# Designs tried in a protein design run: designed miniproteins, single chains, continued (4). Part 6

Each design is a single chain, and the fold is of that chain. pLDDT is the mean over its residues in the fold that is shown.

## One batch from the design tools (miniprotein)

Design m12187
Fold by ESMFold2-Fast:
Structure m12187 (fold): chain A 64 residues (1-64)
Amino acid sequence: MSVTEFMVYQVLEEAKGEPLSAAEIAERTGLSPSAVSRALRRLEELGLVERRRVGRTTLYRLAK
């Protein structure tokens, strides 16, 4: 994976299973929202991250 994808993965790993929004991941990594969204899409395609919708918010966590 790319450096950006690895940074997003590490933040989710450090969250210890806590679901995070793309905005929270952007804040924790210092990456732009667009970079985070692209990394999350790629990680989801690889089966490493799962997406869950809660109301109008989309949350992400590591796949188990």
Scores: mean pLDDT 82

Design m12188
Fold by ESMFold2-Fast:
Structure m12188 (fold): chain A 86 residues (1-86)
Amino acid sequence: SSMEQRRVSLETAAYLNYIGGEFGKEQGERKLKEGKLEAARLLYESAYRSYRSAAELFEELGELPELRERSRELAREAKEKAEELR
């Protein structure tokens, strides 16, 4: 059904954004350990945007509330890290 296809598409988009956030966070942490503060900041800003998008998509999906809340928390953490590096 078209509604089932919509659900699968939203879930896929949410997971892709979540994975994007994870990648940005991991690369940001790596750059931070290397002393590359500007690169780390930009990567944490990217992670923030990806996690925020994931949270919004999980909210629109109406399922997986644990992943929605986790995405919101990870977005907050990434934003705080980016702000610390200004």
Scores: mean pLDDT 90

Design m12190
Fold by ESMFold2-Fast:
Structure m12190 (fold): chain A 78 residues (1-78)
Amino acid sequence: MKSIEEMIDEAVAEARKRLEEALKGYPPEVREQVLADFDERLEAVRKIALKRNLTPEQIRRAVDQLVAEALDRARELV
């Protein structure tokens, strides 16, 4: 069984890669700002996941929501 930390790290790595790919068409300044905001929000999710013993599905869903919010923010900045 994977630890909560390992599951968060995997979900984060996958989501980050997916977000970076989606942002390739955006200006560098927008990409950097969106990724920085995403990283800050991820830290909050990690803290909550560890405290509440979230399931793999809950962790993935939370991270996916952060990706969707990051993409919305990128669209607003362009």
Scores: mean pLDDT 79

Design m12191
Fold by ESMFold2-Fast:
Structure m12191 (fold): chain A 91 residues (1-91)
Amino acid sequence: LAASAPSVEEVRRAAEEAVERVRETELSEREAALLLTALALQAIGLLTSGNLEGARAVAEALRRIAEILEERNPEMAEFARRLAELIEKNI
């Protein structure tokens, strides 16, 4: 696979885009779960490569996503919050 280490700025931009997508788009439960899972996997990769600032950016995005989803899908909001806590615990 072609591997590229993203810059912290690229990670922050992607995280902000994910938050904006959740805010502007009514995601299905499947779409929300896939997005949250993708963000979690990205954060694990960042932690493994020592990109702690990138991992923090993803955790912060997950917390903001949880706030947005709290009214629309409390279960997905809780999932996002747990993922953010797990990432933060490993920084």
Scores: mean pLDDT 80

Design m12192
Fold by ESMFold2-Fast:
Structure m12192 (fold): chain A 67 residues (1-67)
Amino acid sequence: PLPSKAEVETTLLIALASIYMKQGNYEEAVEAARRALEVAREGNAPEDLIEAAEELLKEAEEKLKKA
């Protein structure tokens, strides 16, 4: 089965946020992760995907506070 549009968009935003995290671009990582979580919740994405976005957002925000 094909993933939903929200699932695809959320996955791409999670990937983008992860790339920003690796580059130390924590502000951009927070924005990407926040949008991923928003899209996932609005599109009723699987809970595992919502949890992944929440965890990534938390990590990005913690890094941003220390930068």
Scores: mean pLDDT 82

Design m12193
Fold by ESMFold2-Fast:
Order: C-alpha cells, then structure tokens, then sequence
Structure m12193 (fold): chain A 65 residues (1-65)
C-alpha cells in the first residue's frame, strides 16, 4: 500500500464502491491507497468495510494520515 488517507467526497456525483454502494457528497472515507492511476484517479480500500473505491481527481479532497 502507498499510505493511509482520509478522503472527502466533494463532487455532487457520488463515488461507487466495488459492491455498487454509492457514496454521496460529504462522505468521509478512511482508507489505504492501493494505486494512483495515470489520470489521477485514486484506488483506495475502505478500512472499515474492506471495499474498494475508485475516485476521480476532481471528486475528492485527500488528507494524508
């Protein structure tokens, strides 16, 4: 893993988890960064649920933990 982060969804378009669960604007996720894609997308694993979430660069605010 690349590190622990806190991610806040800031886009009106919800993020979608690996199980198909939607995460609306204002959702805060604490997780592990697994990959940073070439287009700036973050692949993270939610530490509470174990689900994977792919988040576009204009859709989140990231704090390193």
Amino acid sequence: PLGEVEVTIISDRPAITSSGKTLPKGTVIKGTVLKVLPDGDLLIRDDETGELVLIGPDSYEVTLL
Scores: mean pLDDT 77

Design m12194
Fold by ESMFold2-Fast:
Parts: sequence; structure tokens; C-alpha cells
Structure m12194 (fold): chain A 58 residues (1-58)
Amino acid sequence: SAVDEAIALVEERAKDLSPEELAEVKELLRQGRFDEAARLLSERGLDDVALEVVIVTG
């Protein structure tokens, strides 16, 4: 699913997130809150990952 692909993407590429931040992003993705997940990634300086999440989930 697009959600599973987005989760795999953030697990592979969001290496600079803390385990707690990564868990929060993954939970937002599971809830279908893609805009909030992308915003959180951008706030942590991961704009490229945020853009790819939007592309995968759109």
C-alpha cells in the first residue's frame, strides 16, 4: 500500500530522526495524516523525504 511504501521510505531515509520522532511520523502515516507527517519531516530539515512522502501517498 502507499502507506507501507511511505513508512519504508521514512525508515530508510529519515536516519537523522530520533526513534521517538520516527515513531510519531510512522503513526501519522498509519492514520492517513500525510500532510502532518510531511510537515513534521520538513520541520526536522528532511524536505526531500517530506516531498517523496507526498508523491507516494498522493
Scores: mean pLDDT 85

Design m12195
Fold by ESMFold2-Fast:
Structure m12195 (fold): chain A 63 residues (1-63)
Amino acid sequence: MVGDLYRALHDWEGPDPEFLSFRKGDVLRIEEVVDDAFVRATNLNSDPPQTGLVPRGFLEPLP
């Protein structure tokens, strides 16, 4: 999982500044597994790239 690329399944606006905001179809690189529900990821579609917490259930792995 860490270092892998995932796709966002739908739009998401983080509930506070520790959470990453993203749009459906955005590609995220997983930086850290925080727990079984959350990862820290970088949104590669943002400029500059933004990093934050993401619920795992909102992501699908890219092949």
Scores: mean pLDDT 79

Design m12196
Fold by ESMFold2-Fast:
Structure m12196 (fold): chain A 90 residues (1-90)
Amino acid sequence: DLLLTAATLVGNGNYDNAIALINQLDSNDATANVLKGLAYYNKGDYNNAIASFNKAIKIDPNNLIAYTNLAAAYANLGDTANANKYANLA
């Protein structure tokens, strides 16, 4: 299971290999885009994290994990308005 492998790489702190693997997967998978967002977030790349979480939400508007992490990414950028908006949608 490539998604499980990607999740394991993120969990182990192997963010670059997780992103590379996810880029080989179906770009329309919400879980793959959440994992990619988490990898970018943990690297401190909040702009690419936000882009990945937004793609996950576009694919699956009920993805609560994407909303909670999107709120956290906006909070780290000091965007309190978007952080509060997405936290309330989670």
Scores: mean pLDDT 86

Design m12197
Fold by ESMFold2-Fast:
Structure m12197 (fold): chain A 70 residues (1-70)
Amino acid sequence: SPLERVEELLEKGASVEEIARELAKYLNIDPEKVLEDLERLATRLHIERPDMSEREIVLEAAKELIKKYS
């Protein structure tokens, strides 16, 4: 599961860039576009849900991207 892989990477302290590269492989899209979409979604989620940790925000952004491109 791409989401399980993102969770594993976050536990290991992976960068958003590394997470974007892994998602790009799964979704078969440009890693730069995935990074741009992740950063855009994370910014929106930080505003909407200031109670969430950075890890939770990145995970939620990844969930939305997987749904969008699946």
Scores: mean pLDDT 83

Design m12198
Fold by ESMFold2-Fast:
Structure m12198 (fold): chain A 94 residues (1-94)
Amino acid sequence: MAEIEEGLAFLRGMGAAAKGDIEALRAAVAEAAAKGPRAARAALVGAITAGNFLKRAGKNEEAAKVYRAAAELAREVGLEELAEEAERLAEEAA
């Protein structure tokens, strides 16, 4: 897939997650997955990146919610290793 599609997927995933908008995150991941596994991974990495910023800002419950959503969505698109990492981050943030 084109690099621009991965970049856009990352930004969409990060933006939705930073706002705590899980429905927008689900939509962003689904749209990215339709373009390919690399775009789906980029959207999920964007969401995890937003979770990391929320945790650093002291918003631990919001970060945990974002990480849990990212883990569930990663499993749905077959990215098991990323799902395991996101689940671990959710437990550490709570």
Scores: mean pLDDT 85

Design m12199
Fold by ESMFold2-Fast:
Order: sequence, then structure tokens, then C-alpha cells
Structure m12199 (fold): chain A 84 residues (1-84)
Amino acid sequence: LSEEERAAGAATLRAAADAAEATGTELGKEVARLLREAADALAAGDEEKALELNEKALELASKLPEEDQKKILEAVAAAGAALA
């Protein structure tokens, strides 16, 4: 990944983290924490750590209600569109 691609990916992960935190649940807060750590790792060039943290966050997010999962995915899609 280029520096620009890592920055774009990090912004997408931060948008998803904001959506997860907005659920107001303890699980949503933990998902947000992992996604923010993944964004920081990706921005720093640690792509392997970013992938590991992102996979863990997605596994926890799968335990959220379907409506909350949809909000996280919508935030990721909106961030991706803004970065294109």
C-alpha cells in the first residue's frame, strides 16, 4: 500500500469506529477501540497489525444487532466514497 492508500484506509476505519461508538453499547465501544487502533497501525505502515485488529473488530461487530452492523457498513461505504 502507498502512503495515500494507507491514509485513505485509516480514514475509512476511523469512520467505522465512529459508527460503532454511536451504537452506545459496550460492545460497540470495544469495536470502535479496535478499529481506531487498526487505523493508527495502518497509518504507521504496520499493515499486518492493522489487518489483525480489523479482523478482530469485524468478528466482535458480527455480534452486534443487524441494524448496528448496517450502520457501521454504511459509514465505511460513505468514507470510501469521500476518499475516491
Scores: mean pLDDT 79

Design m12201
Fold by ESMFold2-Fast:
Structure m12201 (fold): chain A 73 residues (1-73)
Amino acid sequence: SDEQQLLVELARAVEEGDEEKVRQITERLGVSEETRKRILELMKKAKEDPSKTPYYVGEAVQLARDELRERQR
């Protein structure tokens, strides 16, 4: 699905520290500005502590997925 593909692309963008791509993907997913800011903060944390990058990437994807689920209620 387009959603699943965008979530995979989000994971890569967060891992790469690509702020512009994170913004574009989160806009296409339709997540809120609040969730986008939280994802960008996790991207910064991943950059500061490379040993925990997989954790922060996972948290960012989960935040996007959780909001998409909440909006379907």
Scores: mean pLDDT 84

Design m12202
Fold by ESMFold2-Fast:
Structure m12202 (fold): chain A 47 residues (1-47)
Amino acid sequence: EEEQKYLEEIRKKIKEINEKLMNTDDPAETQKLYDEYLRLIKEHGKR
């Protein structure tokens, strides 16, 4: 099943967004990344 790969991809995306959040200085971009981060967290844990 593709579930394992799907969850692994979500984790990788979360890590990438987290790194962008730590390195960005644009408030609008920060909020946008944070919202996407929360969406991915919910997708990862929604079973």
Scores: mean pLDDT 74

Design m12203
Fold by ESMFold2-Fast:
Structure m12203 (fold): chain A 98 residues (1-98)
Amino acid sequence: PEDVERQARIAGILLSASGVVADLLELLRDDLEASQEILSEWERLEAELVERAVAGEIDPEQVGEELVRRLKEIASKYLNVRLWIEGGRIRMEAERKE
């Protein structure tokens, strides 16, 4: 069914985003406040998007766009970051400011 394929695509995007979050936490491991803010935002965003996906209220493309937007907003406070969607996965390039 189309719904099963949609759910699988959303799960793949969310899994790739969790990898990006893990990389962000590693880059900021010595900055407890930054790490806590990023983790808290990810936990809220993941819960929101999973609920909307289960309810059939969000498409894979929208999940990817929302993840890129929200993670970039938080991460850009601490890092020079570029986030994008490639091949149905979230990708990142990040470096410390300065």
Scores: mean pLDDT 83

Design m12204
Fold by ESMFold2-Fast:
Parts: C-alpha cells; sequence; structure tokens
Structure m12204 (fold): chain A 96 residues (1-96)
C-alpha cells in the first residue's frame, strides 16, 4: 500500500519532512491517531515552520481527547498563517 511505499522512501531519505507528514495524514485517515501523532512530530522536528503539520497534530490530539494540547498546536498553526487553522481552533475550544 502507499504507507509501505512512503516508509521505503523514508528509509532512503529520513530527512523528507513531506513524506513524514503524508504518512501521518494517511494514518489519521485510518483512525490511527497515536501513530499519526508520532509521524507529525517527526515532520515538525525537521520543519518546525510547517503550519499544516501543526494543524494535523492538533487534529490528531483532538481525536485522542487531548483538547488542551490540540488547542496549543492549532494556535501554532494559526500563528504560522495556515488559512484553515482558525476554524479548527474554534471547534477544539467549543469542545472544552
Amino acid sequence: NIIEVLKKRLAEDPEDASAWLELGYLLYLEGKYEEAKEYFEKALALDPENGLAWLWLGLALYELGKYEEAIKYAEKAEKLGFPFAQTVLDRIKKAK
């Protein structure tokens, strides 16, 4: 599957932040939120200015019920100018 293809790519180039981000996204879509979180954290270790990665990390934490952490990371995405972050942040804050 595409996940195995991306894992092979990362074995060749572990500095590929985009590949880590894409792996996290695919795991998020499968409902594997803990694993998605780890891969988003890998992407952010390589590229901490990636607002989309902060946003998806926040969404994964929201799905895990970790609302305070989800708010924190969605706010990072918003401060980095990611255009969808405010809508996600508002939803997380409403959940309390």
Scores: mean pLDDT 80

Design m12205
Fold by ESMFold2-Fast:
Structure m12205 (fold): chain A 63 residues (1-63)
Amino acid sequence: SAEEEAKRLAREGGRAFREGRYEEAARLYDQAAETAKQISDAGMGAALVGAARRAAELARSKA
């Protein structure tokens, strides 16, 4: 599902971030945000999009 895929991408982004791979983390978080837009539950989708976008911006600031 889009929810499971978005969470998987965000988890991989988190791993890349912890390893100092900030450019890769940002890309994975951007993919998580795009996938989260496809979630049928609008509230959950919006929350995951916001979280992923914030994480991507933080990762880019560290790159």
Scores: mean pLDDT 85

Design m12206
Fold by ESMFold2-Fast:
Structure m12206 (fold): chain A 52 residues (1-52)
Amino acid sequence: IEELRKELLKLGLSEEKINSELDPIREYYESTGGSTIGLDKLLENAKKKLLS
């Protein structure tokens, strides 16, 4: 999650837009105690949305 956020910031994407997509995913990850089940799908969806 944090690595993807840093990559998107380096690409010049808006921090506000990045946070709106990644914060829910981070909360999910933290709430599950670090489970990666479904995390890859959530990250891909967020990346697709942000790079649209």
Scores: mean pLDDT 74

Design m12207
Fold by ESMFold2-Fast:
Parts: C-alpha cells; sequence; structure tokens
Structure m12207 (fold): chain A 60 residues (1-60)
C-alpha cells in the first residue's frame, strides 16, 4: 500500500535526521562535518524523491 510505504519513508527520514544531528554534534572538525552533511544530503534527497513519488500517486 502506498500509505504504508509513505509512513515507512517518514520513519526512515526521522531516523536519518536524528543520526545526522547526533553525528554533527559529535564532529569536532569542519571536514568531518562536511563529510557527514554530504552523506546526509545524498540519503535525504533519495528519501525525499521517493516520498514525493508516493505522495503524487496517492493524491492522483
Amino acid sequence: SLIEKMKKLKEEWEKLLEEYYKRMAAAKTQEEKDKIEAEFNKEKAKLEKEMEEIEKEIEE
């Protein structure tokens, strides 16, 4: 079901955000923060794309 898939993606999104903030808070150098941010942004963009596709299918 599309709704269940959307709920799953939102949960993964929240987990990703929590891990991101946790890692950013622990990072002491700008280089480490840049790495964490780059990896986070890649995963974030992927999840956002999947969420948008599911939302479009549900809305239609």
Scores: mean pLDDT 79

Design m12208
Fold by ESMFold2-Fast:
Structure m12208 (fold): chain A 77 residues (1-77)
Amino acid sequence: AAEALARAEALGERLARVPESDLEERRRLVEEAIAAAEAAGAAPAGVEGARVALEASLLPTREEALALVREAQARRA
């Protein structure tokens, strides 16, 4: 539980530092952020929506990925 939160925080910080033009790194971090948010107990609807967006080759925005991380953190607070 604490491990998932720490992972989500680290991924959020890394994602905030990655330029939006670096699509490959952003995609990798978004995939990790979705997994971390799910492990931390983010809402199933949010997790599913993000997965569908990735499968449709729609890269979630930095803000959308960070929102998932924040939601996971809030559920632990």
Scores: mean pLDDT 63

Design m12209
Fold by ESMFold2-Fast:
Structure m12209 (fold): chain A 86 residues (1-86)
Amino acid sequence: ALQEAQEKLQKIIEEGAKKLMEAERGTPSELQSLEEGKILAKDIALGIETGLAFPLTEEGKEVAKKIREEGEKALQEIKEAEEALL
């Protein structure tokens, strides 16, 4: 269902934000808040240039790659669920 696909994307963003905050802790790219981390994770999940160009450590880049992969899949599920309702 569309709602389930949307909830899945939200969980990916929230979990991704926490992992990015942990990976970037104590680095020049340290995220100041969970809200800032969620914005970054959302941009990465959606493939937005601002998120993809963010200067991450190698550990953070691995986290970002997973967020992008999971986010792209969730976006496709949302798209298919929306089209199935038409």
Scores: mean pLDDT 79

Design m12210
Fold by ESMFold2-Fast:
Structure m12210 (fold): chain A 95 residues (1-95)
Amino acid sequence: SLEQIKEDVIRELKGLAEWLKDKYPEQAKRLEELIKRVENAQTKEEFIEVMEEASRLLKEIIEALSKSDNFDDKLLAVVAGGALYAIEKIIEKLK
């Protein structure tokens, strides 16, 4: 169960990082660093800590993308919002 949740989170964050790489390389890099920390989390407590950091980063990314006049950036903000919702629900259920 926990390992499956980790795999699902890693997949979603990798997808978002790939979409951000070309126009927002610093945000993509920060997501990739968090993905490594998710992969390396050995305990539920470590996983929750990384997920809380991912939540904070996603909120920052969403705010930046939502201010853009580019349609693709606004669409990415919606996708990132879905990822944030899922992460916050996972944190809630694991605590």
Scores: mean pLDDT 84

Design m12211
Fold by ESMFold2-Fast:
Structure m12211 (fold): chain A 60 residues (1-60)
Amino acid sequence: MEEAMEALKKGFEAYLEGDYETAVEYFEKAAKGFEELGDLESAELARRFKRIAESKLAKQ
């Protein structure tokens, strides 16, 4: 399984469980992985989810 796809899945799993710190970390790894693959659309999507998770973390 591609590391970028696995990181994205783990980010979503953490986000749904309310673990926003872990979600931010995995979404960042996913964005990096997609960027290295040249998949800029998926990289931007992962960065958007990272920002959403960060906004949740900032309110704790």
Scores: mean pLDDT 81

Design m12212
Fold by ESMFold2-Fast:
Structure m12212 (fold): chain A 62 residues (1-62)
Amino acid sequence: SAAELHEALVRLAELRARAKALAKLPDPDEIRVERVSEREVVVTATKGDEVVEARETVPEVP
């Protein structure tokens, strides 16, 4: 269904954003995942005083 496809695409976007954050800041102390809109996910990784963000868009479902 369209709803199942949308959920799968959101999950994929979350995983991609997380991978990008970990590539920039390996072994973080904290990871926060936020769905900031229906089409955007942000992952924030923190290690001590260092903070990095990674963003991914959720593809449009017709």
Scores: mean pLDDT 82

Design m12213
Fold by ESMFold2-Fast:
Structure m12213 (fold): chain A 88 residues (1-88)
Amino acid sequence: MDSIRQQYSELSDRGTDSISRTRQLIRDHSPRSVIQSQIDDTRRIRRDIRRLGDQARRRGDTTTADSGDQRVQQIDVQIDDFQRVVDS
């Protein structure tokens, strides 16, 4: 069974990959619907990180919880930037 910290690391990496994919789709001038779908996938990963952070905090793992909170904030900034591009 993977540790909660390991699960966080894997989700954080998935977030990085999803953000990179969204940037590539924007650079490639992909259809708006395709970019929006990828943004929605990034939002799903953000929700999973938040849930894991909440679970870590309940277990007394404040280090992982704080890492999760910070990562959610970083992902939210990227999502807002991507959504602004799609809405422009």
Scores: mean pLDDT 87

Design m12214
Fold by ESMFold2-Fast:
Structure m12214 (fold): chain A 65 residues (1-65)
Amino acid sequence: MLTEEEVALARELVENSDIPEEYKDEIFEKVLATLEKLKAAGTLTPDMLEPVIKTIINYILDKLK
């Protein structure tokens, strides 16, 4: 389960991204789902949180072109 701080950081990074407004909610949900899977697998550390979120956002932005 993600902490409030982890959810807030994901929201902030999605809101401040170049993602079109109509996709922000969908992308935010995908980011949270990916983070929860990584946390359940024991591979997500606090120091990796922001880089992982940014990587997911950049990957999705590339697919939306």
Scores: mean pLDDT 79

Design m12215
Fold by ESMFold2-Fast:
Structure m12215 (fold): chain A 71 residues (1-71)
Amino acid sequence: MLSKEEAEEMLKRALSSKPSAAATPEPLEQGKRLYEEGRLDEAILHYAEALRLDPNNEEARANMLKLIEEI
């Protein structure tokens, strides 16, 4: 399982990276669904991808931070 520090590092990495290819906002929706199911590791990966595609997505950022507090 991902540690809290690893999740925070992924968040920083996603926010500092420019989105290179973005077709749909599916990662954000996938992350939300996985979070509801308690699959925190999977949800973190999808939220990080959503932030990489759209770093200005406040919802993805807020959900990612909340998730980091859970693990």
Scores: mean pLDDT 71

Design m12216
Fold by ESMFold2-Fast:
Structure m12216 (fold): chain A 77 residues (1-77)
Amino acid sequence: SLEEALQRAREEAKAHYERLLKEGASEDDARREAKRLFLRGTAEALSQIDPEIAAAAALLVEDEAAGRARLEALVAQ
């Protein structure tokens, strides 16, 4: 399900964040990489639903605010 896929993406991002911290990465670098991994996982999960939603999700990587607004608009329809 979408909910399970999003939960997996969150758990993978958290594990990646914790691993990077153990390897000596800064909190800012670890957060940036974990967030990027989460956004990629979210985009992949959404691509299984609708191509327009997938395109909007890809926008999150370039412009988070615009991508989020577009996803919310598409889901509300």
Scores: mean pLDDT 77

Design m12217
Fold by ESMFold2-Fast:
Structure m12217 (fold): chain A 104 residues (1-104)
Amino acid sequence: SEETRRVIEEARRAFAEFQKAYDESVKLEKEADKGTLEQKVELYRKAIDRFEEVARRLGEVLEKARANPDVSDGLVDALETARDSANRMAEKLRKKAEEYEKQL
């Protein structure tokens, strides 16, 4: 159906945003390694905000996928896994930011 097709397209975009956030985080960590302690904290906080935004978006698509009986269980599981991974990445980065902030 048209509704099912839209959910699948939204899922594809959400997965692409998650991959983009991951790639951006890798670049931010490399920039942080070359920066001051204050710059490290700011760059890590930027990455945290990005993963939290992606997790929220994945969660929104996940709820639509769960409500649609034509959406495969495999796609629902993949969306849940990606959301949980985005939340875990944000938490790991938060701990690193807190460690750097304590050194200020």
Scores: mean pLDDT 88

Design m12218
Fold by ESMFold2-Fast:
Structure m12218 (fold): chain A 94 residues (1-94)
Amino acid sequence: MVAEEEAYIAAMGGAIVAKDEAALEAGLAKLLANSDPALAKAIEEGYKEGLKLRETKSKKEQELEIIKRVLELAKKKGDEEAVKEVEEELEKLK
């Protein structure tokens, strides 16, 4: 469960930050080929969501969406230290 959520967030962030979309797509294809089906689906869905955010949202809104998902994951893991770090990053973007 957690690994799939981490893969989703990583793929989403990768899509948003990508300078070379062709290189990112090649890397994504390699990851999908070597991943468990559940992880592969999470990676693909995260990448699609990241592309959608890149097209429809401002850079600040894209960063906020990633941070919100990282915060939710940290809370789900019970990682109080990660929750504090992510909340600090969220405050910096306000």
Scores: mean pLDDT 74

Design m12219
Fold by ESMFold2-Fast:
Structure m12219 (fold): chain A 60 residues (1-60)
Amino acid sequence: SKVERIRALGEVIADMREIAIRTEARVNGIPIDEEVEREIERERKEILEEAEKKVEELEK
């Protein structure tokens, strides 16, 4: 369904963003500490919440 595709896309975007953050930190010599892990979790949550908002709009 379109709903399943939007949720799947949200997960892929969240995963790609996490990879980007971890890669940028590694390239710049920034340690992946608790603060970086919290930032990754926050950004993943925001992306997934945006995907769910799109799903809700389609179910109206």
Scores: mean pLDDT 84

Design m12220
Fold by ESMFold2-Fast:
Structure m12220 (fold): chain A 60 residues (1-60)
Amino acid sequence: SQETVDALLPLVERRVSRALARDDPARARELIKAFLRQLGETDEARIEALAEALLARILA
């Protein structure tokens, strides 16, 4: 949800800043997915959707 994306955004921005500085959005996406799994997310479809939404927000 939008609320979940907004809450996670500052946490994932810190984790992916280096990958994005290196122009590696694929690495950034994988780091976001790994972070979501570490938080206890187990639904792969939800992880994919949240990672896509978070990365899109960061790149906007």
Scores: mean pLDDT 81

Design m12221
Fold by ESMFold2-Fast:
Structure m12221 (fold): chain A 80 residues (1-80)
Amino acid sequence: MREEVRRLLARLVEHNPELQPYADRILAGLELPDPEQARAVVTDAINQMVQFGSDKNDSETLRLIAEVAAAAEAELRARE
């Protein structure tokens, strides 16, 4: 499951390198031992990426963010 998130983040960052810091935060967040803290960190990073994509009016970036969000949600849910 974490490998899928890493692959999707790699595609997102390849399309938009400015999102690398948020990708790093999501991966670091998923490694946190506390599921509640992991969810908070990952959700915050995803929300910041959504705002970035919306401000740029980049529909492809928003689509890739949605795929990352779905995969990250599945990983977080499996830990609860």
Scores: mean pLDDT 82

Design m12222
Fold by ESMFold2-Fast:
Structure m12222 (fold): chain A 60 residues (1-60)
Amino acid sequence: SEELQKEIDEGVELIKRAVALNIARKMLEKGMSDEEIKRYLMETFGVSEEEAERIVEEAK
């Protein structure tokens, strides 16, 4: 159903965000630059530049 698909899509996006945030934190811990992490998140997770920037800032 359309309702079930929306719930699945929302859950997938929440999981992607949680995974991206965890990866960003690990990358910061290893001394990677904000720009490198942002680029990785955009290329790997398909998030916008603005979203990637917010994730990096939240990871700090």
Scores: mean pLDDT 83

Design m12223
Fold by ESMFold2-Fast:
Structure m12223 (fold): chain A 61 residues (1-61)
Amino acid sequence: MTDEQKTLLNQYANELSEAIEKGDKEKIEEYKQKLIEEVGLSEEQVESIYNSLKLVNDRAK
């Protein structure tokens, strides 16, 4: 994975986390697709990240 891909991964994961906190379904789907298309993650990897972020967000409330 390139340094650019690592930067995009961190950026999009943070944006996804914020979208989850806000309940913004359109933004959640947007950043999931960006993780697949621009970072090169599989749908399984993106779903794992999403579930982890959702779990952390639910515990913080």
Scores: mean pLDDT 79

